# Designed miniproteins, single chains, continued (4), part 7

Each design is a single chain, and the fold is of that chain. pLDDT is the mean over its residues in the fold that is shown.

## One batch from the design tools (miniprotein)

Design m12210
Fold by ESMFold2-Fast:
Structure m12210 (fold): chain A 78 residues (1-78)
Amino acid sequence: SREEAEQELLDLLSEVGSVSKESLLLNPDLPVLLELLEKNDYDLVKTLAELSKDPRFQGFMKALSLVRPELYQQVLAA
C-alpha cells in the first residue's frame, strides 16, 4: 500500500543514512523522493532502481549495498 511503501522508504533512508525519521521529515529533498515513489506506483525497488541512475545518490547506493545487500540485489535486477 501507499502508507506501507512510504514507511519502508523512510525506514530505509533512516537506516542507510544513520539519521532519525524526524530529521528526514524536515529534509527538503524528501518530497522529491516521495514523488518518485508515487511515479513508480509505490514500488520501492523500481523507485530505488531509478534513483540509482542519479549521480547525486551514488553514495547512498554504495551504503545500501552494505546495509541492505538483498534489497540492493533486487534493485540491480530491476
Scores: mean pLDDT 81

Design m12211
Fold by ESMFold2-Fast:
Structure m12211 (fold): chain A 55 residues (1-55)
Amino acid sequence: SKAQKIAEVRAQRQRMLDLIRREAEERGLPESVVEAFLAMVDAIERIALENIERE
């Protein structure tokens, strides 16, 4: 169902955010790089949700 697909997109977003946090901490990533990754995660979620809504 659409609700299950939306829930999975949100779960995937959370997994990506957790990965970014871990990599930023472990590798000492610059704030600008972390911000770019967060913007990419937001874009991925938006595109995925728009595709689900069109189904």
Scores: mean pLDDT 85

Design m12212
Fold by ESMFold2-Fast:
Structure m12212 (fold): chain A 75 residues (1-75)
Amino acid sequence: MSKREELARLFRELVDKLYEAGVSDETIDEILAAFSRALQATPEEQRALFDEMIAKYPELADILREFRERLEKVR
């Protein structure tokens, strides 16, 4: 599987986890936008983006940390 295909799967699994957690579509769109920015960002900017998302959505911190670790392994 290519890295891009694995990233697409990661995004789908992230969306599924967020829906399971009862997150609104609007918040899911915001989180997906942040992940897309993280893919195009430097490693330092990526860490700052994830720290910001966790601070904004502390109830999603475990999901966000899990998918950040997975993103780092695919990148």
Scores: mean pLDDT 79

Design m12213
Fold by ESMFold2-Fast:
Structure m12213 (fold): chain A 60 residues (1-60)
Amino acid sequence: SASSAAAREAAERAGRAAAEGDAEKWQTYMLEGGGNGEVARRAAERGNGSGAAGAKASGS
């Protein structure tokens, strides 16, 4: 639903900030809204180590 998409989008936004090296914004998103440690971490990991590299190494 829209709420689920919004939550995920917010988490991805936080993860992007973390991957970009913006720890301050990442912390703000975690505190204010849409920031879930697990989801934000996964988003940051995706932004840092693109799925292309990980998937190829794992087995795709």
Scores: mean pLDDT 57

Design m12214
Fold by ESMFold2-Fast:
Parts: C-alpha cells; structure tokens; sequence
Structure m12214 (fold): chain A 89 residues (1-89)
C-alpha cells in the first residue's frame, strides 16, 4: 500500500490526528493487518492515523476547528475497528 504523510491536527487534549494521503483504493488482508498494527502503535503515543484523498486532507488542515479535529479522530477510531472486524472474517 502507498501512502504519503501530509500533516497533523492537534486536539485540545494534546493528542494528534496524523493525516496520510493515499491513492490505494483496495487493501488486501496483509495490508489491513499492517495498518491495524501501525494504528495501534500510534495510539500508544496519543496519535490517530487517518488515510484520506489529498483533497480531503487539504480541507481538514484548512478548517482546523475543534469539531473537525474531533471528527477526524473519531473517523480514525472507526477505521481501526472496521479493519479489525474485517480481519476476523
């Protein structure tokens, strides 16, 4: 899977949402397993990974509201839970 670091958003609690641009529309089982592990490691440091199209990353960085940042963190958690569930079956 190909992804590029694009930037990060800060929550008021000091947590980070780390934004990656991705052009990969399909993830195989190995890629999903690698993503789950990567997201888990980042969570230990108070960092939440989000993989989005370039246009969405640019919009999130520009908006930079508490609601948008918290929404991005929530999307990261939903992505993590979804990937874990897909790996179980």
Amino acid sequence: MKYTYYGELLTKEGEKVVLYETDTPVWDKKEKEELVKLMEEYKKEGKYLLFVPKEAVETLLKENTEEAINGAKELSELLYESLKKLLEK
Scores: mean pLDDT 73

Design m12215
Fold by ESMFold2-Fast:
Structure m12215 (fold): chain A 87 residues (1-87)
Amino acid sequence: SREEKHEEAITKLDAIFAMALQLEKDGAPVSRIEELFEQGLKLAKENELPLEEFLEIIDKAIRMAEEEGLETVVELLRKLKEKALEE
């Protein structure tokens, strides 16, 4: 169903963003974090996730990254949010 597909997409997006936060903590290359966010945008589009819900998930990830001082993830998530709004 649409609801089941939606909930699965949200769960996968939460996991992708959590992984991105962990990658910055581990000192992984910025390009690897960017690849995860591109994957997240593609996942949201392919599962027809409403823009408002995708933005809420991004905003949640930004708050978590800000609380942990992860400046790179914060910048990349803000860029992802801008890109999502342009599409």
Scores: mean pLDDT 85

Design m12216
Fold by ESMFold2-Fast:
Structure m12216 (fold): chain A 90 residues (1-90)
Amino acid sequence: SKTKTVELTSPTGVKITVTVTENEDGTITVTASNSLGESGTVTFAGGESATIVFPKTNITVTVSYDVANNSVTVTVSVPGHEPVSKTVKL
C-alpha cells in the first residue's frame, strides 16, 4: 500500500496531520489528528468522499478520492471561515 502524510493548519490555527493510505482492495484509509488530541479514521471507496469531525475544535475534515488522477483532496473547514485544502498524489 502507498501512504502519504500531509500537515495543514485550520483557519483557527489548529495543526492537523492527515495520513492517507491506499489499500490493496482499492479503498483508502484516512486518519486525521490535531495538535489538541482529537483524532478520527475513515475508510471508503474510490470516487467517494468522507468526513471526520473534531467536535472540541469544531473542525470538519473532508476527504475526496479521485481515482482517475490517483489523488486525494483534503479540505479543513470551520464554520464562518474560508476552508483550507491540499491535494496529495498517491
Scores: mean pLDDT 82

Design m12217
Fold by ESMFold2-Fast:
Structure m12217 (fold): chain A 74 residues (1-74)
Amino acid sequence: SIDDIRARIDALGDQLQAERDRLEAQLRAELDAQGIQLSRVEFDTRVAEELMARHAGLLAEMDALDDELRALQA
């Protein structure tokens, strides 16, 4: 059902947000330890690249579910 797909998207979204928050904290600690200061744009770009690299499967599942939900709502 649409409700089941939405619930799965919400659960994956919560998981992705938790992983992003963890990654941001880890990257910040690593950069601080190395004395590296990035601009906000550079930091956000690196977080996004690393998130894609580590969680490509999760992002792909979310995209597939979003496409399915969109098709059912059309």
Scores: mean pLDDT 82

Design m12218
Fold by ESMFold2-Fast:
Structure m12218 (fold): chain A 104 residues (1-104)
Amino acid sequence: MKLTIYLGAEATDESFEAGVVKLDENLNVLGSVRIKITKEKKIYLESLNYVEETEDEKEALEKFYELMKTELGLSDEELKEFEKLIEEAKKEKKFVKKKFEREE
């Protein structure tokens, strides 16, 4: 089965949002994980099976990467590439996106 994984991340001086969606060949959503840090420094973390609101950015980011691994089945190599893209977005205050395709 052909799978597509999309990552998007956007950072401004005031906010940050990143999300990953896993799709099948018919564009059905198999999994999704999203994190949002608002201007008010509230953090929202959600997947299809998990929702959390917190003010602890470190714990929220650790959980975000855990959910990518546990719910989306991302490899350690894919996680490292996504982490690099997220750090680039945060450093340069820009939007980044990436697409991976694989067979399962």
Scores: mean pLDDT 81

Design m12219
Fold by ESMFold2-Fast:
Structure m12219 (fold): chain A 75 residues (1-75)
Amino acid sequence: SPLLEKLQEILREIQELAQQFYNETDKKKQIEILKQIIKKLEEAIRIARELGDESGAEGLEKQKELVEKKLKELE
């Protein structure tokens, strides 16, 4: 499925951004990385729901909430 392939690619991009965040020491760059992760999580949630994967979508929503909380702590 092209949608499943797109979802898997977005999830890989999120993992790469998370790795960049962990290695980043500049607070402004950390904030920008977290904002990018949130946007990609929103895309992943939407695609997971289109695929009928409500369990996967709920897991991604919880991950998004944790990232949003971390962003608020840095701002």
Scores: mean pLDDT 91

Design m12220
Fold by ESMFold2-Fast:
Structure m12220 (fold): chain A 56 residues (1-56)
Amino acid sequence: GAKKDAEAAKKAESVAAARTAGYHAGLEGGNKEMARAASGAKTREEAAEYAVKGAE
């Protein structure tokens, strides 16, 4: 339904934003490998996990 379609679109945009944020966080943390992993993440949660691991 329309609500599910809107939620799916919002989630896709959220994932894209999380990928970008995770990529930059990984670069700032000095871990380019984790930055690349975050940019390719399929979910917002995966992007966040890679960013955290890059900072550690």
Scores: mean pLDDT 68

Design m12221
Fold by ESMFold2-Fast:
Structure m12221 (fold): chain A 101 residues (1-101)
Amino acid sequence: KLSRAELADLLASNGITLSDEELDQLFKEADLDGDGTVDPFIANLILLKKAALDGYVTQEELSQLFSSPKLAEFIFSQLDKDGDGRISLAELSDLEQKALS
């Protein structure tokens, strides 16, 4: 599990700089059990949902959005189960439900 500081460091290490307010919002969304920590899988799902502006996310689009090819490749490898080169919002929602169940 990730603390707020670890989540901030993870994002910063991948070229993503959030304001304190943005980080607080993201952390609140990801802290599903209310214990002040975030599951890394849930954190990655939330980041991907924010990236899926057109209902689909490609690895290239994710790389551009995060300015971090490694982060994009990692998230894409976890969610592109169909191997079609795209991740839909439905796939993100299904994985979030399975992670919460």
Scores: mean pLDDT 64

Design m12222
Fold by ESMFold2-Fast:
Structure m12222 (fold): chain A 76 residues (1-76)
Amino acid sequence: MSQGLIVAQILLRENEELKASEEAIEAARKAVEYARQGKYAEAGEYAVKALELTWEDHGIEGDREKIKAQVRAAFE
């Protein structure tokens, strides 16, 4: 299994368990779908979008750009 697919599946599960917005859950689902198709650039963009949407509720600051870069790298 690709590293990107694993990351996308974790994001989907976390968003569903935390009852994140429908938009965040849909973005995570699209990340999983694109990763399964080998479309890693699109999968990475949707994974980052899902992450940004979940952060809106949790107020995480500082290291967001570093975390986004690490998530994108998992899909490359």
Scores: mean pLDDT 72

Design m12223
Fold by ESMFold2-Fast:
Structure m12223 (fold): chain A 92 residues (1-92)
Amino acid sequence: STAEELEALRERRRAEWAPLAEAAAEALAAEGKEGLAALARRLAAAETEEARLEALIELARELLKTEDPENHESIERMLATLEKKLAELKAK
């Protein structure tokens, strides 16, 4: 694979994610979940892996504010994985 192919794939991925994140943000805002809506937009705007991980960590923390205990276990596992990845990235 060439660096040009990887960069084109990365740009295409960003272009695909941006409208999906905006649609998700609008749906979340309509439900009164403005914090989650703002995080969805921040995730779509993130240009670095560090910024993406930080946005995903905050998204997981907002989801943990729900009262559904079944969701909490899965979200806590996701949060732990994301925090570990961010710590490893910052250590480099």
Scores: mean pLDDT 72

Design m12224
Fold by ESMFold2-Fast:
Structure m12224 (fold): chain A 83 residues (1-83)
Amino acid sequence: SAHEMELRRKLGEAQRLALEGRYEEALEIYREILEDPKASDELKAEAYAGLGYVYELQGRYELAKEYYEKALKLNPNHEEALL
């Protein structure tokens, strides 16, 4: 759907911002996806994994692990990204 395409665009934007060191902007976008009532569990799992990735880049490894575990619980099929 057009809405799902927009959420995937936001995921890509947040990933780019994280790689640029713009962590607060990346976190805001991932949280927007998680707060969207139309977001699928798959998209929410990807947003949780994105939060984990940002916290990992910040050296906040325990917090990163918690978000990766949330992602895995919503979509176990993302095993490759969550190992």
Scores: mean pLDDT 84

Design m12225
Fold by ESMFold2-Fast:
Structure m12225 (fold): chain A 92 residues (1-92)
Amino acid sequence: MEEEEARKRRDQLRAEFVKGRIGFVELYRKILEEKGLLTPETKEHLDRAIELYQRALEEKPSDEEFEKIYAEGDEHLARAERIAVEQIEKLK
């Protein structure tokens, strides 16, 4: 019973955290679009990150599966950020 309550709290905290992360990525995408930095490649990586985060919320995976899905999402976000930075540097 106590373990089930602890798991439920962790699932709830993870859900709120992932929702916040999706909101951040959506905002980041809008900023890049406004700045003319949302290339097709950057957009693809951001869209993939959002899909993976949404999947982590919907599938309610095990801790190991969650870590894998979330890490893949974060990798796509990091790639999008890298592309945007490289594009800014080329404009300098």
Scores: mean pLDDT 79

Design m12226
Fold by ESMFold2-Fast:
Structure m12226 (fold): chain A 72 residues (1-72)
Amino acid sequence: EVDELARHAAEKLGLTPEQARAVVENLLAHGVTPEQLREAIDRAAERAKKEGITDPQLKAVLLANEALRLAS
């Protein structure tokens, strides 16, 4: 589960495997469900593309923001 979500985030957002795993584990620890996290990854990727965000660190922040909105 964590491994699949981390790979998905790395692929969609251009994060390193280590960065993707750290973000995924942190969000799950904060009560984001795997289903919410999957949706948040897709939303973050779409938003980054529309807004021209290419920096992996900013994409990770975008992922966290989308995930926490879904968990609120």
Scores: mean pLDDT 82

Design m12227
Fold by ESMFold2-Fast:
Structure m12227 (fold): chain A 74 residues (1-74)
Amino acid sequence: SELVAFIEEYAKTLGLTFAPGAAQALADAVLSLRDVLGDQEFSAAKVLLQVLAERVRAEGRTTITVADVERLFG
């Protein structure tokens, strides 16, 4: 998936890695908003990754999990 590849590469530039399924979970969440976001999926993914980076670093972690992604939306 182009969006998953983008998410993984951008997270890498932030010094972060993904747990199994986490990059796909973020891509699926972004795509679920596609009718609202239009062609802004990549921009939305960047903003969400920046929020995830801040949260996981605040907890002394460098790995983004599926649970971290789920907490963005609930």
Scores: mean pLDDT 80

Design m12228
Fold by ESMFold2-Fast:
Structure m12228 (fold): chain A 63 residues (1-63)
Amino acid sequence: MEKEKEELEKLKENAKIGAIKIAKAKGYDSATAEVIDDENVKLTAVKDGKVTEETFKISDISR
């Protein structure tokens, strides 16, 4: 259980970093990432005063 929790925490952190990198690559002015649940991370990004939201699966973004 402890090892699985540690791996899950690392996966969540990598997913947040990955989501922010995707936003920067798309040219957004600012981006934040929040873990919604154990499988999903939500990206909130701003470009030219417009807010966009995208949801990614942690398994897809933290590979």
Scores: mean pLDDT 76

Design m12229
Fold by ESMFold2-Fast:
Structure m12229 (fold): chain A 89 residues (1-89)
Amino acid sequence: TNAELMEAAGAAAEALNRAREEAPEHDSIVQELKKLLEELLRAASAGDVARARELAERAKQLIEQLRPATPEEAERLDRYLDRLVELAE
């Protein structure tokens, strides 16, 4: 639902901020992930399923790089990613 998407988006924004605070060495990964999630939201909102899936796979790879240092934040980002892919479909 739209409410679930907005809740996941808020949690994702907090997760990106916390990941940067907890693992400053991952700042470049966090910035790239933020850009990918913004592009994914645009693709999903436009109904571009193929591009949304491509961007989601790239975002997932970056989330996995964050997971060892910030597993809780990675989990929140995964939930937002899943909601964005659902939006595209």
Scores: mean pLDDT 82

Design m12230
Fold by ESMFold2-Fast:
Structure m12230 (fold): chain A 93 residues (1-93)
Amino acid sequence: DIQELEQRVNDLTNQLISLSDPDSQQNLLDWQNTREQGLQRGQRLIQENQRKAKNQGPEAFAAFEKRQQQILNRQLDSLQSLVRDLEKKLANL
């Protein structure tokens, strides 16, 4: 699931940070921080949209669930690609 892949991305990124030179470590830390902030903002937006949809009734909630499923499918593909990219970076480091 997406949460497991996000954890895998964090684990691989932390491994890269631990094995990199100081300048590369700073770049990886900056990237990780930017990504983490983006994830937190996205999660807040999802929670707000879910609350609004629940308050608007069953049709609105069904529409939210359908949109959310499409977003999750795209996130799954992107995360799988990112995990593979990070694993290759680790192998080449």
Scores: mean pLDDT 84

Design m12231
Fold by ESMFold2-Fast:
Formats: structure tokens, sequence, C-alpha cells
Structure m12231 (fold): chain A 65 residues (1-65)
């Protein structure tokens, strides 16, 4: 159920992304990372934008490539 405000959803996404990035960075340092580094760079970029308070819509991505 969509009971969260955009601000609450944004904060939850920030917290989730931070956790995931910290976990994946630890795995990368240990040499056990099994995800594409480009995915991590993408998540890091999104996290930085959300943390900076930039205008990012919760809308779906534009039409697929």
Amino acid sequence: SPLLTPEQRRQAQIEGMRRALEENERAREAGTLNVDPEILDHLRSLLARLEAGEEVDDSSEPSPA
C-alpha cells in the first residue's frame, strides 16, 4: 500500500542504497563481489543525487531502449 510520502520513500531508498553499497564495497575489498561494478556506480550516483536533494521523480524510467 502506498502510504509513504515521497520524502519518506526517498529517505527509505537512501538508507537502503547506503546499506547495499557498504555491503558491496566490503565484498569488493574481500574479492567476493559478484555484481557488475557498473551497477554499483549507478547506485552510487543515484544515492548521491538523493542525498543532495536533487529533483528526482519516483516515476518509472522513460520508455525502454
Scores: mean pLDDT 68

Design m12232
Fold by ESMFold2-Fast:
Structure m12232 (fold): chain A 66 residues (1-66)
Amino acid sequence: EARALVREIVEALERADRAWADGSAAGREALAAEGERIGEALARLRALGLSPEEIAALMEEVRAAL
């Protein structure tokens, strides 16, 4: 559950970086959508009671697995 949410954040950040580089109107819309996904996933992680330290550790682990 938490690991899946962190994976969603990491993947959304990667897609957001590509959308930012695109610079088009479609890229701006995609960037906004990825930002919303990241915000929702972070809110769910917070609701699960994870500390910022625990979230950071999971992000490192997920990045290593990608």
Scores: mean pLDDT 77

Design m12233
Fold by ESMFold2-Fast:
Structure m12233 (fold): chain A 66 residues (1-66)
Amino acid sequence: EPEKLVEEGLKYLIKAAKAALDGDFDTARQYTEKAVELFREAGREDLARNAEAAVQQIIDDVKAEK
């Protein structure tokens, strides 16, 4: 069960990263929130924190380019 939650969280994290790279920051935040929720349900606070940081870095980098 925790393994399935991590897999689903990773799928949302990938969607969040793609949205962030496309400049769709609202969608990126929504998918990041879902990924973080799933990682926390799996007991993986490390993955939740890393997901937030990774997507925020992409958002910051994209905003700096614009």
Scores: mean pLDDT 84

Design m12234
Fold by ESMFold2-Fast:
Structure m12234 (fold): chain A 79 residues (1-79)
Amino acid sequence: MIVTIKIKAKTKEQAEAAAKKLEEEFTKAGTLISISVSGTEVTAKLEVKNISEEVAAMLRAMAVAIEVGASVESVTLEE
């Protein structure tokens, strides 16, 4: 399953900080497909094997967003 997580920051610097932290966390977890930054928006695409891994990825993204002062804008689950 593919999970797409979008995070909205207030500044480009916060977005880049969030992207770096998410890239490190999801690379370590072995789930990272891609991370991109567009202005103040971060988009992470992950490959997960089950719902538990999807929930874990969502919680990690929420924790990073809270830490950098950003918000999770959307989480989309795809086949």
Scores: mean pLDDT 83

Design m12235
Fold by ESMFold2-Fast:
Structure m12235 (fold): chain A 75 residues (1-75)
Amino acid sequence: SEKLEKIREYLLTLTPVEIASVLLLAGRIAGMEEEAQKVADEILKLTDPEKAAEIAVSFLEKNPVVLDIAYRLLE
């Protein structure tokens, strides 16, 4: 919960391209490259940073291992 809230706050300071990059790196480290790539491709089609962050947060909430890695990458 707190980890997800901190990630949400940080992602809201990033562009869709930067959000996609974080997800791709975290997903690759977690061994979930294909799933992370699909979500990143969806984010890269967006111009709205808030919507991009929300999609990223939803993915991370469903994938706790990727969330933990992303949190460590952003510290």
Scores: mean pLDDT 85

Design m12236
Fold by ESMFold2-Fast:
Structure m12236 (fold): chain A 64 residues (1-64)
Amino acid sequence: MVVVTAEGARGTVVLRGSEKGGEASGTGLTEQQFEQAKAAAENLGKDPSKADEIGEILSLQLSA
């Protein structure tokens, strides 16, 4: 399981990724951004090398 935490002015989001699925929880994202975050969490579980990229994108979204 891979965990990514992102924080910004709008809130904090935690992604949990595994080969069996992904979860996104927290505050500060739009509904559409949470859907994208859930998909990213699933991909993160399959490819942990994406963790830094996903975390950076989330931090930008939370700071917008």
Scores: mean pLDDT 80

Design m12237
Fold by ESMFold2-Fast:
Structure m12237 (fold): chain A 89 residues (1-89)
Amino acid sequence: MKKKLEEEIRLSLLLMQISIARQLALQGNGEEATATVEEVRRLVEETELSKESLEELAKALEELAKVAEKQPEVKAAAEKAAEEVRKRA
């Protein structure tokens, strides 16, 4: 139970960070949004997550990339992160 609860907490925190990156991107804060996406990518590499959790994160990052159309750096970072997460799923 503890391992599953820890995974659920980590997934929730990562999804929250992606949501924060999305809000930063929508507000025109591309530098902070890109930094947040890079932090999510780093944390995913260091965290054991189920296939289902990885697929959920990849979808969130892909949606962020669509929202970041006017911010090429954020879009590129989100697409790269989504690809790396999908490769692990």
Scores: mean pLDDT 81

Design m12238
Fold by ESMFold2-Fast:
Structure m12238 (fold): chain A 78 residues (1-78)
Amino acid sequence: AKEIEEEVRRVIAEAQALINKNYSNLTSSQKRQVTLLWSRLAVLAGAAFFMSKIDEEEARRLLREARRVLAELRALLD
């Protein structure tokens, strides 16, 4: 439970740091893509946090999906 909550916080913090570092230099198209990826990440991370108290296995699956979205965000901003 606490381990998953810490990992969710780390994923969110990394995504926020990447967006904050790069946002002012993005095109309008990239800003739209970042917004959609952030929305997907936020939903998956929030679901993982919620499920961490109900179904830890499902929470870990959702956290893996959130990390995949974070990788897409990194690729877009790289």
Scores: mean pLDDT 87

Design m12239
Fold by ESMFold2-Fast:
Structure m12239 (fold): chain A 94 residues (1-94)
Amino acid sequence: SLEELKKELKELLDELVELLEENGLLTPQMRALYEEAIEALEKGDIETAVRKIDEFLKLAATQLDLLSPEDQERVLELIRRISEVMKEIEKLVK
């Protein structure tokens, strides 16, 4: 369902945010994008949520070289899973 996909998306975003924060890589801009994305998801504004998440993921990807190889793989897997869930949500609302 759409609600289950939204829940999964939030859980994956929360994991990515925590991982970046633990490594000191969560910038104020990234935190703002995350908070705006969650707010948009809660309001059912999928278009805004997808745009904000896309911007967040692009910023996260620019910081991969600052992570250990193990944490790089974890971030890449989270980005992949988030992107897949977003595509499924978009298919249901477009």
Scores: mean pLDDT 87

Design m12240
Fold by ESMFold2-Fast:
Structure m12240 (fold): chain A 87 residues (1-87)
Amino acid sequence: SAEIEELKKQLSEAVKNRDYAGAFVIILQLRSKLSDEEFKEALKEALKDVSKEDLEGLIEFLRALQRAFPEEAEFFELVIETLKSLL
């Protein structure tokens, strides 16, 4: 959908700007609108052209959030492992 394509573009830009908090908000919006498989593919498509350094920064940010919110550990692992597949 046009909305999903716009969110993917916004996610890419947030990560390139190292706005990891903004990136996380967009990741949550994508999660709310997509199945797990569609969500994983949307993350891969949005972030495949992002630098390794910027992706590693996002992964570190998400690991910090996972430590703060252990009840959401499975969600953070899903996102982090998907992002690691792009490294």
Scores: mean pLDDT 90

Design m12241
Fold by ESMFold2-Fast:
Parts: structure tokens; C-alpha cells; sequence
Structure m12241 (fold): chain A 96 residues (1-96)
């Protein structure tokens, strides 16, 4: 996939690519930040141990319960969504 190709780039080249796309008006700064974060989540998913994944799954389950109870701030909800995305990337990599 395109994301897998980007993941294999050196970090410096990847940063430069996104900076040039933003300067050329082909990508917003917000989109560049989101795509760089998605690549970092994919990298973490690829290198995470089974034990780390299990701890994250348990944390996500507890976090979802706290969301239902209205106990999390918007920033904490955003962090929970990032952890969920990492778990999705891990499951996709495990299937392939």
C-alpha cells in the first residue's frame, strides 16, 4: 500500500516529502500531521509485542466504558481513538 511505501522511507525524507506537499498547496498542514501520525501508528503496530497489544486492548476497553459514563475529556477521547487506530493497523498487518 502507499502507506507501507511511505513507512519504508527514512524519517528525514518522509518529513521533507510532506513539507513540500504543504508548501505546494497539495496538502493542508492538518492533513500532513494526520498522515505522519498514521504512519507512526502503523510503525508502532508493526513493532508492538503481543503483551503490549493486550495491555492496549485492556486500556481501550476501560476507556470506552469511561466514555459511556461521560468521564473522559475531549482530549482523552481523541487519545483513545488513536489507540483504537493502532489496534486496527495491528490486526490488518497480522492478517497479511
Amino acid sequence: SELEELLNMPDEERQKLFTELVKAGKMSKEEAVRKLLELELLKLAKTASDEEVKEIEEGVKEGEKLVEEGKLTPSQVEHLELLKKMLEKYKELKKK
Scores: mean pLDDT 74

Design m12242
Fold by ESMFold2-Fast:
Structure m12242 (fold): chain A 98 residues (1-98)
Amino acid sequence: DPLLDAEVLHALALIALSVTLLEAKRQGKYEEAKPLIDEAADHVEAALQAFKAGDYDTAIQHAERAIELLKELEKKTGIDTTPAINAVQKLLDFIREQ
């Protein structure tokens, strides 16, 4: 079920973003991380909504933007965003296979 698979990958991406924000809070980088994590989460949500609408190009663009924001977060704060990038990448790869 492609919709169920997309919903699971979306949920895993949001969990990974939440874990990254918690790690940023532990390192005293919460204020710097929160706006970028919130924007990345908005893009992950928009990617799922575009996928559900059959707009795969828009879904891909949103997932790619979320990955860019996570790379910006790592450069700005030194927080390891690799787990969150990997989770969003799995969603992106799934959408590209449709």
Scores: mean pLDDT 92

Design m12243
Fold by ESMFold2-Fast:
Structure m12243 (fold): chain A 85 residues (1-85)
Amino acid sequence: GAAKQLLEQAKSALEKAKSASDADEKIDAVQEAAVLLAQAATLVSDAACKDQALSALNSASESGTLSGALKGLEEALSVLESCLS
């Protein structure tokens, strides 16, 4: 379904962010993952799952570091994969 495609794309973006040697490519991949995970969160019907995913996305946004952003996005991905499986 659409949610599964968004999660696979977000996972690919996160892998690109981790492997990229260029800072601009890393930032672009982080932003792409954040957008895809936010879209996937809109497809979650369970309120607790949605709130957990949005909390992780907000933590990523507020981190101020690439490491913190990646941690929050990976947490959001894990929550959404669990909720949408």
Scores: mean pLDDT 84

Design m12244
Fold by ESMFold2-Fast:
Structure m12244 (fold): chain A 90 residues (1-90)
Amino acid sequence: GKKVIVVELSPEEARELLRRVREKDYAGMAELFRRKGYDVSPEEVKNALEGKDGKLYINGVEVRSAEEAIGLLEANLDDEKVRVELVLNE
């Protein structure tokens, strides 16, 4: 099965996510999902970000690497909300 997680980030939260992606802080990235009520492991976030297992979307655009995530987050920092969708394999 697939587990679909959608979070909407404020500009402040999006900047925090961008910093954590740049620092490869997968535990910190997982914590952002957990504070929104979703149980996500650091390994699941890492694997989705790297295109190894699962899928990550930023404002509807599929992310295939950490570098793509960084570019998409930087492009959308002035948005009122940034939508992040994580699709996990169960």
Scores: mean pLDDT 84

